# Designed miniproteins, single chains, continued (3): the designs that were tried, part 25

Each design is a single chain, and the fold is of that chain. pLDDT is the mean over its residues in the fold that is shown.

## One batch from the design tools (miniprotein)

Design m8844
Fold by ESMFold2-Fast:
Formats: structure tokens, C-alpha cells, sequence
Structure m8844 (fold): chain A 100 residues (1-100)
């Protein structure tokens, strides 16, 4: 459930000192899935997006970065990941950034 994964992402960001995410996947039939994780590697994040792209027609990502240092790190990781993300051709991929 989204609220549970959101709480987990915030806890991960606060306890691990790394930005965290909730990946939100939507199937064409309207079913929804949510997964929280730590955003600490561009390669691992791209690998997870690629796996999800095989199942979900639309993917949205919430990024949680409570501190300025975590905000900068999230930006750096996503810039590093950007060419690989573009190669995946995800037409509906969006990123929403949060500091909570």
C-alpha cells in the first residue's frame, strides 16, 4: 500500500542518511504496485526501473530527501542515471521530489 511504502521510504532516508524512493507502477488494467528503496546507486536504480518496465505501463517515482545533502545526492545519482533511463524509453516516467 502506498502509505506504508511512503513511511518506509521516509524511515530509510532518516536512518540511512541516503535519499530514498517509492516506485509506483500501474498496469493497463488499473492495478497498482508500490516499492520503497534507498537511492544510493544509479546502476541499481536503473536495473530496478528496467525490471518494473517489463510489467507496468506507467511508472512514477517519489524521491524523499530530508536534508540538503540528500537532495544534492539524489540529483547527482539521477543525473548519472539519466542516459540509461532515456534508453529505456519510458513515456510516462515522472519524478516527484519531497523533503519529508
Amino acid sequence: MYEEERRRAIELALTRGQPAYVMKGYTEDGSESYESGVLDSADDFVDRLEEWSKTYSRIQVDIFSPTPEQQQRAGDILVEAAPAIEELGLDHLTFDFHTV
Scores: mean pLDDT 83

Design m8845
Fold by ESMFold2-Fast:
Structure m8845 (fold): chain A 57 residues (1-57)
Amino acid sequence: AQHQKNLDEATELARVTAPPARAAIQALPPDFSLGEKSTVAARAAGKAAREYLAKKA
């Protein structure tokens, strides 16, 4: 059976990382630059991805 693990995993990571990234941006004061918001979102998404992969293992 073909399971396309990499594609399914990438799609699922996007689904589980979006909410924490959005929450991290919304928690920031409005004075933060787009670059700073992007960095905070990426960090939150990365943390969520690592936790998801550890749970899936």
Scores: mean pLDDT 72

Design m8846
Fold by ESMFold2-Fast:
Structure m8846 (fold): chain A 80 residues (1-80)
Amino acid sequence: MEVKVITKTGKITTLTVDPNMTLKDLVNKILSVENLSDEEKTALNTFANSYANVTAKTFIESNEGTINLAKLIDMGKALS
């Protein structure tokens, strides 16, 4: 499936993902294409680990096909 990622700079990019992959695998794929600080990488990993039972499909569909990267980083920081 495809997902639209709103980057930290407001740029929209499209990723192709397996709907059955974990949220952690999805975060790792985002980390492979986005240049993030160590703090931001830690925040995203904290977010993904807090939702270990969520698939990419469930997460993407609940967010209308989009991922706001800045929002996920902020949520991960709040969980730390």
Scores: mean pLDDT 80

Design m8847
Fold by ESMFold2-Fast:
Structure m8847 (fold): chain A 93 residues (1-93)
Amino acid sequence: SLQELLEIDESLSEEQIELLEKLLKEASEHVENKDYEGALKELEKVVKELGISDPEILKLLEEGKKLLEKGAKEEEIQKLLLELIKEIFKEFA
């Protein structure tokens, strides 16, 4: 569970854990509903609000935008967005 892994990081405040769980859950729900534009928007919000400057995460955001603009296959977009969620999660776990 995403929640259980976030709770292991004692460096995060309770408020930061709740914010991460809420934002990542909303992004994941958008992916499950095939709202990839909504998922990307929520992930951009997470990155901005948490001050994430990881080059790999920023690269995945840009690649996601390009895939949406190109009308890439659903499977390709979904795979990239799930990997982006996973990388954001690793940054705080």
Scores: mean pLDDT 73

Design m8848
Fold by ESMFold2-Fast:
Structure m8848 (fold): chain A 107 residues (1-107)
Amino acid sequence: DPALERLRAHRERIKAGELPVKEEVPLTDPEKQATYELLKTLIDERIEVPDKEKVKAFVSAVLAELPLTDENLRGIVALIRGDEETLKSLSPETRERLAAALDRADV
């Protein structure tokens, strides 16, 4: 599954702290901004990663590229947590959309 392998590659970069140094992307959609605030809290309180500020900036870039659906949000949370089973449970369409958004955010 090429999309799942791409998601795994992004997960390993997050875990290793190999994310690019980027500024937070401003979110103009109020729903995306509210989601980003919740994800920042998740990263601060529940996620063990080497550089939380890089992860936050990366997540803001992903949210800018990605439509808000329940499945996309579950995918983002699963990626941040390293929840492999949830990533495998996503539809093929959602896995590809998420992988594409992550590829764009990683540039």
Scores: mean pLDDT 80

Design m8849
Fold by ESMFold2-Fast:
Structure m8849 (fold): chain A 71 residues (1-71)
Amino acid sequence: SKIEQAKELIESGDIAKYPELLKILLELNDEQKAELLEFSKTIEDEGVRLRAEYILSLNNEQLQTLLEQNA
């Protein structure tokens, strides 16, 4: 469910949805984040794929900081 929501948000490429995505990512473990990173590689749009890969490369401290800056 949360992974499915994250996949949809990643695939949308909608920057306005980033706070929602970041909040979900903070609830996921490393295994679930690895699954999302693998999913992001299937995204055909290069810009969307690269942004998703960047966000998924961040640790929880970096994700929290980014969320606070975009809240």
Scores: mean pLDDT 81

Design m8850
Fold by ESMFold2-Fast:
Structure m8850 (fold): chain A 79 residues (1-79)
Amino acid sequence: SSAARERQIAELEAQVQQLQQQATEAYRNGDYDLAAQLLYQASDKLRQIASLSSGDRRRQYLQAAERARQQADMLAALA
């Protein structure tokens, strides 16, 4: 149902926020491997949100997922 889908999106968004906060903390501590892994996980969650979304909303989440993946790739290269 639409309501169940919106609850799933909200839960995934909360998980993305937690992963991004943890990645920021790992980065501040110089743990680039951990920061990259957390951002790859955030990218995967953003792709899941996109699959539950449509139109411009889907496109925006896919773009956010790609940005997170690119940031993760850069950090992995520094480790």
Scores: mean pLDDT 91

Design m8851
Fold by ESMFold2-Fast:
Structure m8851 (fold): chain A 128 residues (1-128)
Amino acid sequence: SLLERLRGLSPEELRRLADEYVQKAEEHTKKADEYIEKAKNAKTPLERASYLVLAIKHYGEAARNYAVAAQAYRILGETEKADEYLKKANELAERSQKLLDEIRKLVPDDEGLIAYAELNLPNVKKVL
């Protein structure tokens, strides 16, 4: 399991891994935010929904990476950092849910696009 793998690492390796996951989460958040800006400038409901789906995919990856970093910091006893990154993961999960609700309003009959967006929603609790 991920938790067993994290517990098997030295404190130095675990901190390095946590920092790498934070960096990856920040990169995915930036990409998601870029897709949100593209969605705002979209000319059709389908084009807008398509960009929002890509934003959900990247926010989902960011939330998962923050959740892994939070778990690593928790194992290190770095409770404040663990709580900070778990909060970021949950905020991205909430943003992703709101974007899914917007996609459902834009393209209510596009079952395939909605299903793909749902598949990419972050399950932060499952990572922990």
Scores: mean pLDDT 89

Design m8852
Fold by ESMFold2-Fast:
Structure m8852 (fold): chain A 88 residues (1-88)
Amino acid sequence: SEKEEKIKKLEEEKKALEEQLAELDEILADPEKLRARREELLERLRELGLELELSPEKLEERTRVTLYSAKGLLKAAIDYIEEQLKKL
């Protein structure tokens, strides 16, 4: 059934988004992982020959804000899929 295939695809997509959300939650909850993300960004900027106008602390804060924004988008997408599943 086309409806059954659509339900399966929506459930698989929801699961993938929930796994991504869990990964972001782990990074946000763990100071070591958040620091690692900051250090990755600093290294990338160095490779581009860019000088930072931001302290490492301010860059870490901006990294955290960006990850929270990504988390919000993932939550909205999961909620949308759940709404679609309820309508099927």
Scores: mean pLDDT 77

Design m8853
Fold by ESMFold2-Fast:
Structure m8853 (fold): chain A 85 residues (1-85)
Amino acid sequence: MVPEVTTITIEIDGLDSTGNPVTYVIEVTVTRQPDGNYEIDVKVYKVNSDGTRTLVLDSRYSTPESDLDDVVKELIDQYKKEIEK
């Protein structure tokens, strides 16, 4: 069977330590594995003032199908909190 791949992109507006607006992009890629688990790749990008993106985090997780929606939601919430600190 061909693996199923889904990508979710979320843009978050925040402020840096000097009060300047900074945009972060969270990209979540979900890939079905042959063993019935899902691989979740979370990439966080900082949008620079010149419009380029800098990769600041790349993390991978594995979860069974039954927990997929909950794990994806928790990861997104976790990285939102990290950005909003």
Scores: mean pLDDT 75

Design m8854
Fold by ESMFold2-Fast:
Structure m8854 (fold): chain A 59 residues (1-59)
Amino acid sequence: MDEQIRQNIQQLAQQLSQQYGQDEAAKILQTASKVAEASGNLVSSKILQEESQKLQQQS
C-alpha cells in the first residue's frame, strides 16, 4: 500500500524534474508535502518530503 504511494510520488518527482528542473521540482514537492500534512495524510507528506530532499541534494 505505502509502496504504491512511494512509486507514484517517485514518478511525479522524475516528471517534475524533467519539466522544471530539480530545484523547482523540489520546491513543488515540498509544498505538496505541507498540504498533505495539513490534510492529515502523514504517509504521503513524509514521502513527498523525502523526494524533495533527494532533489535538493542533487542541485
Scores: mean pLDDT 80

Design m8855
Fold by ESMFold2-Fast:
Structure m8855 (fold): chain A 80 residues (1-80)
Amino acid sequence: MSEAERLVQTLLGLLREVRDDPRLSPELRAKIAERIARAEELLAAGDLEGALQVIVEAWEYLAREAPEVAGRFDERWRAA
């Protein structure tokens, strides 16, 4: 895989873990799942830049709406 593909897949993996966190509200889970699906669609189309942008926007949304959940993954997100 290219470095960009590796980064996108690593961050998508983190978003999937966030989606599956039982403390995330059903509404926020649905919003994160929508963004994961959009990023996966872009990745499948070969749009790595678009996929990464959606992933970053999903993380910013999570950090704003559920900072306590985002905080659990923040170190791993920043390390990617």
Scores: mean pLDDT 82

Design m8856
Fold by ESMFold2-Fast:
Structure m8856 (fold): chain A 66 residues (1-66)
Amino acid sequence: MREKEFLIKALLEGTKIDLEAQLEELKRQKVAPDEFARLKAELQAKMKKLQEEGEELRKKLEEELK
């Protein structure tokens, strides 16, 4: 149980950090505004999905630790 929780959390956090780093790199490269907006929206949508999954996972774990 704890091992699986740790792995899932680490994967979610790692992916989120990677996505944030990609977004910052796009800002540095100053890609065309249209392309930047598209890529930014894709990254933000993926990050939102990860946050929702992480919150659901934490909620279930809190219940199990009663």
Scores: mean pLDDT 71

Design m8857
Fold by ESMFold2-Fast:
Structure m8857 (fold): chain A 68 residues (1-68)
Amino acid sequence: MKFTVKAKNKTVGEGIREGALSAEELGHLKVLELTEMEVVFEVPEERADAIKAALEEAEKLGLAEVEI
């Protein structure tokens, strides 16, 4: 499953980038595109629900916008 996460500010963007790169190093996802404010990544189906839930909480807090 592919996710696009757009950060609302540079501080959140930096955190999302660090988290995505760390998760890729652990084999949890594959980063497809990385910018200062946007990350596109692909997740195995078994991890998709957990990652989607975490991203929906960030969107609810006004920190990012998520596209699936």
Scores: mean pLDDT 80

Design m8858
Fold by ESMFold2-Fast:
Structure m8858 (fold): chain A 68 residues (1-68)
Amino acid sequence: QALVDAIRAALTAGDFESALEHAKELAEKDPKRAVPLLIGLAQVARDRGHTEIAEEFRKLAKEAEKKA
């Protein structure tokens, strides 16, 4: 839960680097939980015009999906 909350807080603050760092931790520790969250985060980042970070979230989701 703490990593998910940290990711949401970072996105709310516009701190996409911290959000990506916490998302990587979540994908490593709990890939099955990370997949739907990372897909949602990629969409949020894209909607806000941060296409580069959105692609990073999408890549993490694909990697986590292989492990789930």
Scores: mean pLDDT 77

Design m8859
Fold by ESMFold2-Fast:
Structure m8859 (fold): chain A 98 residues (1-98)
Amino acid sequence: MAEEIEKAIIDAGKAGASVSEVLRRLLQEAMEKATSIEELKEIYDAARKGAEKGAQLLREVLRKHLSPEEADAIAQQQLDDANAIIDELYKRGLEKLS
């Protein structure tokens, strides 16, 4: 599960796709299936790692079409949005397991 999330986020970044859409679909499913705080934390860590790598790859893709500054700004905004979703879903998962 965690490895699949990381890979899917990275693949989305390579494709120039919305990492947030991939996160919402896959991460929500994974966090709903988590049965322990340890599993939830592994999913959280994998999602964070995937978001960072995805943003780096998106930046590279965007730099083919945009200025470096514009590409960096878009990639950073997508990373910020992804981290907000990850934090929200992690918090909801913790509440469910409490």
Scores: mean pLDDT 77

Design m8860
Fold by ESMFold2-Fast:
Structure m8860 (fold): chain A 76 residues (1-76)
Amino acid sequence: LVPEAIRKAAEVARLASEGKIDEARQLGDETVAELAKRDPALAAVLRSTVDYILSLAEKGEFEKVRRAAEEAERAA
């Protein structure tokens, strides 16, 4: 379901903003895999979003990651 996928994306962003990149990656991968069973197109969009969030965290841009998490939580 789209709202649940958004909520999970927000959780990935939250973990990444806390520097828990490995946990964020694992949660993202699990969420994308589960969503792919129901909606492969939406799963591809979520994959891109998760990869973007993780790339920002790996670069140390935690403020941008935190803002993304807050926006995702509001959208859920």
Scores: mean pLDDT 76

Design m8861
Fold by ESMFold2-Fast:
Structure m8861 (fold): chain A 87 residues (1-87)
Amino acid sequence: MSETQLRKEARQHAENLLALIDTGASKLPEMLRELGQLVEILKELYSALGPYFEEQYATIIELAREDPEKALGLARQFANYVLSLLS
């Protein structure tokens, strides 16, 4: 896949992730699935940041079980960071 296509898909997943977060905890499973897809694309685009993306994903998954509100907050921060990175 081209870098241009990977960037387009990463942006789409980040935007979808933000939309799911705005619906609240009722869409938590869909949010985590979207986050997982985003992280895989980001590891392809920014291999040097791979461990950071994996750590963020693992942290959000753990928080989703313990404190869904914190998971939504961290996922929102991550999605906004990704959109900034893609700018």
Scores: mean pLDDT 87

Design m8862
Fold by ESMFold2-Fast:
Structure m8862 (fold): chain A 86 residues (1-86)
Amino acid sequence: EVEEKLKKLAEELAKKMKKAGIDANPENIYENLNELLPGEAALSVLEALIYDKPLSDEALEILEKLYKASRKEIEEYLKSMREYIE
């Protein structure tokens, strides 16, 4: 179920990215996120980008460690990406 939701949201994100002029493949989005984050955390990232939902604590902790960035920096990056793709 989480995997199905993740793939569906990856398709929505890819569609938005294409409208913004970015060449995006939903399968690549899904695979890249699934390699970096467990399913629920990956779902949280996609929901943040598509629906402006706050990131889960799990996703935030993982992203902070992966990118050596603060919560604020991660949130600002996602906001910038969301604004760019609309």
Scores: mean pLDDT 80

Design m8863
Fold by ESMFold2-Fast:
Structure m8863 (fold): chain A 62 residues (1-62)
Amino acid sequence: MLEKLRKLAAAEPNPDMQASLQKLIDWLERVKENPPKDPKAAELVKKKEAIIKDLLEAEEKR
């Protein structure tokens, strides 16, 4: 997932979208290094990861 996001960000011509993708990459790397111990925060992370996967799969089908 992270590598696919980096490739998508590198290929993104829109600087606002590239910045948004970079923030998402930074957030995922941070979560990977310091996974949340709070169950609510962990659940939110899982939901965000699922949304990212759906978006990446939709983008690959274009």
Scores: mean pLDDT 75

Design m8864
Fold by ESMFold2-Fast:
Structure m8864 (fold): chain A 57 residues (1-57)
Amino acid sequence: MKLVVAVTPEAEAKLKAAGATTGISELLEERGDKWLVRTDTGAEVELPKEHLEVVGE
């Protein structure tokens, strides 16, 4: 599974608001120009792929 991080303050804020306790989320699905990611707490958030960077698999 690909690991992603937020590369914009807006995306980081949305992930933290969803309950993220770490800076790393799992990429669940690529939906065109948006990626569905899951936080370490299990919350699912859809964000523009331009606001995210793959850092591991």
Scores: mean pLDDT 82

Design m8865
Fold by ESMFold2-Fast:
Structure m8865 (fold): chain A 105 residues (1-105)
Amino acid sequence: EEPSVAPLSAEEVARLVEEVRRETKFSSGEPLDAESEKLLEGLLRALAALRRRKGALVKEISLSKKLTEEIAEQIAELIEKKLAELEELRAAGIDKREFSIKIET
């Protein structure tokens, strides 16, 4: 019924989050406080969801200061926009059309 991404195992989620974190670079060098860590965890989970949907990843997030709610909101908006673009491309059936041609032999 729901066209959402299939539920991931805890191990798969941890692996994808770690891969996304490895591609995400923080330029500030400062340790994050507990609140900023929670925001970062949410953002990394959203980026992992983008990766799971075979979309483009944001490979670099440059922060000049600690992660603030304002910066986290801006990043979340960017992720949401990218997810919408990927869903639109999928809805256009580009891969589906190519798949149909391969079956018709």
Scores: mean pLDDT 49

Design m8866
Fold by ESMFold2-Fast:
Structure m8866 (fold): chain A 60 residues (1-60)
Amino acid sequence: MEKLKKGIKAFREGVEIAEKAVKEAEADPSTPEYIKDFLTLVLNSTKSLLERLEKELAEA
């Protein structure tokens, strides 16, 4: 349980960092489209993992 809670906190912080990176990339017209797509993929993957960890905690 404790390790899972620490993991969830770390992923939440990761999501916030990834969201900021995506917004900065979208605001910069010199950022290539594939970089924006990659950052969005990383954000969505991190969110999916966070949701799975939160579900595991709720069901435990």
Scores: mean pLDDT 79

Design m8867
Fold by ESMFold2-Fast:
Structure m8867 (fold): chain A 76 residues (1-76)
Amino acid sequence: MEEAKERIRRILEEAGLGHLAPLVIEQLEEILSQEKPDAAKITGMVLWVLAEGLEAGNEDADKVALEILRTIEEAV
């Protein structure tokens, strides 16, 4: 799952939210290590990224959150 980690890091860095990447990647590793990925945990993480992006004044925060969600869905 190195490709998914690199993609998430790139998405966040390009959005000016690269400081969130370590925590998002940690959560992704935990999700992917589970036999049945926790949908609530995935949703919570994506919503957290959305909230952080909006607080930072990123007008594309919803787009960033959606791209992260799609990357996780592709990896599961």
Scores: mean pLDDT 79

Design m8868
Fold by ESMFold2-Fast:
Structure m8868 (fold): chain A 81 residues (1-81)
Amino acid sequence: MAEESIKRNKEMQEHILRALDHAGQMFDALDAGDVETAVRHARLAWEHARRARELSPDTTLVTTMAMNLGDGMLDLARRAS
């Protein structure tokens, strides 16, 4: 159904934009030396990327890259503690 496809595409785009926004804030926090804030934004970026991938398999490359970036940041934070 057209409405369902339009709604899924809109939700997918919103989640991709949120994932990218949080990834940007993660890098800003790292530049500021705020690892705790960076980890928080990495988690949010990962969650939004995961949801976007569920809504649109065609965006798998972009969403997988965002998820891997988030996972890497979480792993680094765990090893740093």
Scores: mean pLDDT 73

Design m8869
Fold by ESMFold2-Fast:
Structure m8869 (fold): chain A 75 residues (1-75)
Amino acid sequence: SAQKGAQTLLDTLRKLAERLRRAPVEDQEGLLKDMQQVYDQLKKLTDKDPSLQPILDEAEQIYQEAKEYYQKKVE
């Protein structure tokens, strides 16, 4: 189902965020790109099924926090 697919993408995003926080700075950019791809896939699913919006909102928060974490490391 679309909901199961969205939940799987959210779980993947959470795992990537955990890996990013533990990774060396040189690996963090690649992980952030992987997170962006997962987030973009979830956005496309949500465009077709608006009931997935709460999952997308949670994914947006996780992705933004990861971006901010990386940004502070490369300043």
Scores: mean pLDDT 87

Design m8870
Fold by ESMFold2-Fast:
Structure m8870 (fold): chain A 88 residues (1-88)
Amino acid sequence: VEELIRRAIEAELAGRFDEAEALFDKAAEIMAKMSEKERLEAGRVALRLALPVVDRLEAEGMPADVAAEARALLARRIAEVEARIAAL
């Protein structure tokens, strides 16, 4: 499920919103069968895997301000997920 979430984040960052939505929906269907801890751990792994995707997209022509916003959003989401895991 981590790979589906990573692909969804990559699609969203690349502006492929329909693809991102379909991948997130598929991931959510799988995650509905997982424990809260398993869902949070899968999300954390996927978000961390998305960070180098932003670097690649920036190298491929994504504007620096868009890349900075994407990195800030990913960092915030990672911190939120880690805090939730720590509270379990």
Scores: mean pLDDT 79

Design m8871
Fold by ESMFold2-Fast:
Structure m8871 (fold): chain A 100 residues (1-100)
Amino acid sequence: MVKASELSDEQLKELIALEEEIAKIAEEGLRNNDPEGALKRIREVLEKAQKSEDPAVKQYGEGALTLLESLSKSHSPELTLRILLALSKQEIADLRKQLA
């Protein structure tokens, strides 16, 4: 990577844990055929993140919440949930590479 990461290892681990929680909620919602309930739980996780005292976690929560609202306006709950799951899996992979 050409640009140095500005995130600490502790911040990277916190963001990975947050994305893993979102992915788990999304997978459970799709498996249980409850995409609306899963999206509500994801929103609650992101609302807690945006209230974090850690500026990286707060900024991530704010950005992810904005993305969720944008996707929800344009897509069905199931499609929104599938998109969020794919994005969370990709982000986990990218964040894990930064820890290496």
Scores: mean pLDDT 82

Design m8872
Fold by ESMFold2-Fast:
Order: sequence, then structure tokens, then C-alpha cells
Structure m8872 (fold): chain A 66 residues (1-66)
Amino acid sequence: GAALGRALAVRELVRVAGLSREEAERIVDQVLAIGDVEAAARLIVERAGLSPEQARGIARGVLTLA
């Protein structure tokens, strides 16, 4: 469900982008609020510095599990 999807996405952002848990939580909450893969992927690129391809993968994973 949504809680599991959020927790997994936070863990993934901490692992791949080297972000703090608090920063990753803010990004995931914004991704869930956006609800659109392409817009959420742009946010992840801007905030986490990941490639567009990796950002789309994370955004899709978050929104599919939520």
C-alpha cells in the first residue's frame, strides 16, 4: 500500500542519491502529491541530482505502489 511504497522509495533515494532520510522523505511526499510520473521524475532530477532515466524509474515505482 501507500505506506510501504513511501518507505521503499525513501530507502531507495537514500541509497542511490546519498540523501538524508529527511530529505528523501520530503521528495517522496512531493512525488505522491504530484501523482504524475514525468512531473515527479523532473522533481527527483532537480532535488536528488539523479539521471532522468533513474528518476523516472523511482517515480514510477513510488506511484505504482501507492
Scores: mean pLDDT 79

Design m8873
Fold by ESMFold2-Fast:
Structure m8873 (fold): chain A 112 residues (1-112)
Amino acid sequence: SLEEALRRAMANGIALAIARELGKPDEVIKQLEAEIQRTVDEAAALAPDPATGRQMAESAVRVGEELGREIVRLAKEKGISLEQAFDELARRYGASPEVREVLREGVRKALE
């Protein structure tokens, strides 16, 4: 569904931002960028208007990257794990179960 594609776009944005902050190899960064492009293309195909679907997915990726950077910043500032940092952010923002799952998936993917 479009909603699932947008959730995957956000999770991939989180993963990319964390991977960059952790200094992962260029091959890992390129793989995440390719996966982001796939989720953007999928969202365009699933939306009634392809341009709108693409824009929504690109926005989801951007929001994910901002969240990923905040997770890394919080982990460094408090000396806690990335998993503990996302739990704290999810609690602080009152994140829904769906948003918590997106955060969890993004962190998991970055740590592979």
Scores: mean pLDDT 86

Design m8874
Fold by ESMFold2-Fast:
Structure m8874 (fold): chain A 80 residues (1-80)
Amino acid sequence: SASLQRTIKAYGLAVENLESMFESGKDDKERLARLAKTVETLIGALKNQKKTADPEQAAQIDSLIKRLEELLREIREKLE
């Protein structure tokens, strides 16, 4: 649907913003812990959206989930 496509575009922008936040603050452990929580929440939201997506939309959502899971791994490595 057009509504879901707008939502996917908004999530894409959110992912880009989260990636930028990570790059700008890698040494702030409290900020990184909060960023990790935001990323985890967004992964959950995207997995829920995928349940009602068509195959093309599901592929777009999977790409965003992969980027967020990679970002979450990098954040967790910096918190060690």
Scores: mean pLDDT 86

Design m8875
Fold by ESMFold2-Fast:
Structure m8875 (fold): chain A 66 residues (1-66)
Amino acid sequence: MSREVETLDVEVPYEEAERHLKEAEDTGKLLVMESEKGKAIVIHVSVREQDGKKKAIWTVARLSEE
């Protein structure tokens, strides 16, 4: 494979991230973010706590054209 995969970390409120996970479970679909430049697949989810608040960080993978 000749193309690089671009990964981005996106901050999502914890409650919203949980809602999207539930939706994916209900529909049986992968978590996908759609943009004008194409689809990005959520490949990793981590939780970070800052100032007493939880934030989910979604690592999304999209194909980068060089």
Scores: mean pLDDT 67

Design m8876
Fold by ESMFold2-Fast:
Structure m8876 (fold): chain A 87 residues (1-87)
Amino acid sequence: SMEEALEKIIEILEELIKKLEESDDPEEMKRLVQEAAEKMHSLTTDPEILKLIETTMLRALHYIDQGDKEKAIEVVRELVKKIKEKL
């Protein structure tokens, strides 16, 4: 169901946040973001949810490239909040 997909997306995003907090390597952080995005894309075909995921993951990658790990984590947390609002 859509609700089960959204709950799974929240789990993936919360795991991503934890792994980003534990990483000091920008290349590892970018890999983690890309892996999370791929997992989430496999869970839904909803174009609005996919757009939110893509936009957020691109913003996270941008902040990682700028050396701003804290902002990268903040944008992922913002997506968690937005997805929870849809439950």
Scores: mean pLDDT 88

Design m8877
Fold by ESMFold2-Fast:
Structure m8877 (fold): chain A 64 residues (1-64)
Amino acid sequence: GHHHKHKLQKEVSKLIGKVLRDIGDVLDEGIRNKNPEELKEKLKKVGEENVKKLKKFDEELKKH
C-alpha cells in the first residue's frame, strides 16, 4: 500500500537520526572521560540496538 512506503521512509530517517545522535553522545562522553574501553562498550551497545531495529525493519519489508 501507498501508506507503507512513507512509514518505512520515516522509520529509516528516524533510525539514522538516532544513530547519529547516539554516536555523537558516545564520542563526547569518550573524549571527556578519556576511556577507550568505555567508548568501545557504548559503541557496541549502539550498534547492537541498531542491528535489532534494522532486522525488524527487514522482516517487516519482506512481509510485503
Scores: mean pLDDT 70

Design m8878
Fold by ESMFold2-Fast:
Structure m8878 (fold): chain A 62 residues (1-62)
Amino acid sequence: SNEIKKKIDFYEKNLKDVEAELSRLQALLGADPSDEAIRRRVSFYQNLIKRLKEEIEKLKKE
């Protein structure tokens, strides 16, 4: 389906952007490991990446 292909492309682009942001946040956390706000954001983006990968796999099975 053209609709499913567009959804997969959208999620894959979003995944790349989120992975880039996670890398940036991990570098910031490396500079200050005690930064609780950055640590929470790292956790949030790690969970978001997991969910995006699960959604992409689910769409690929349709």
Scores: mean pLDDT 86

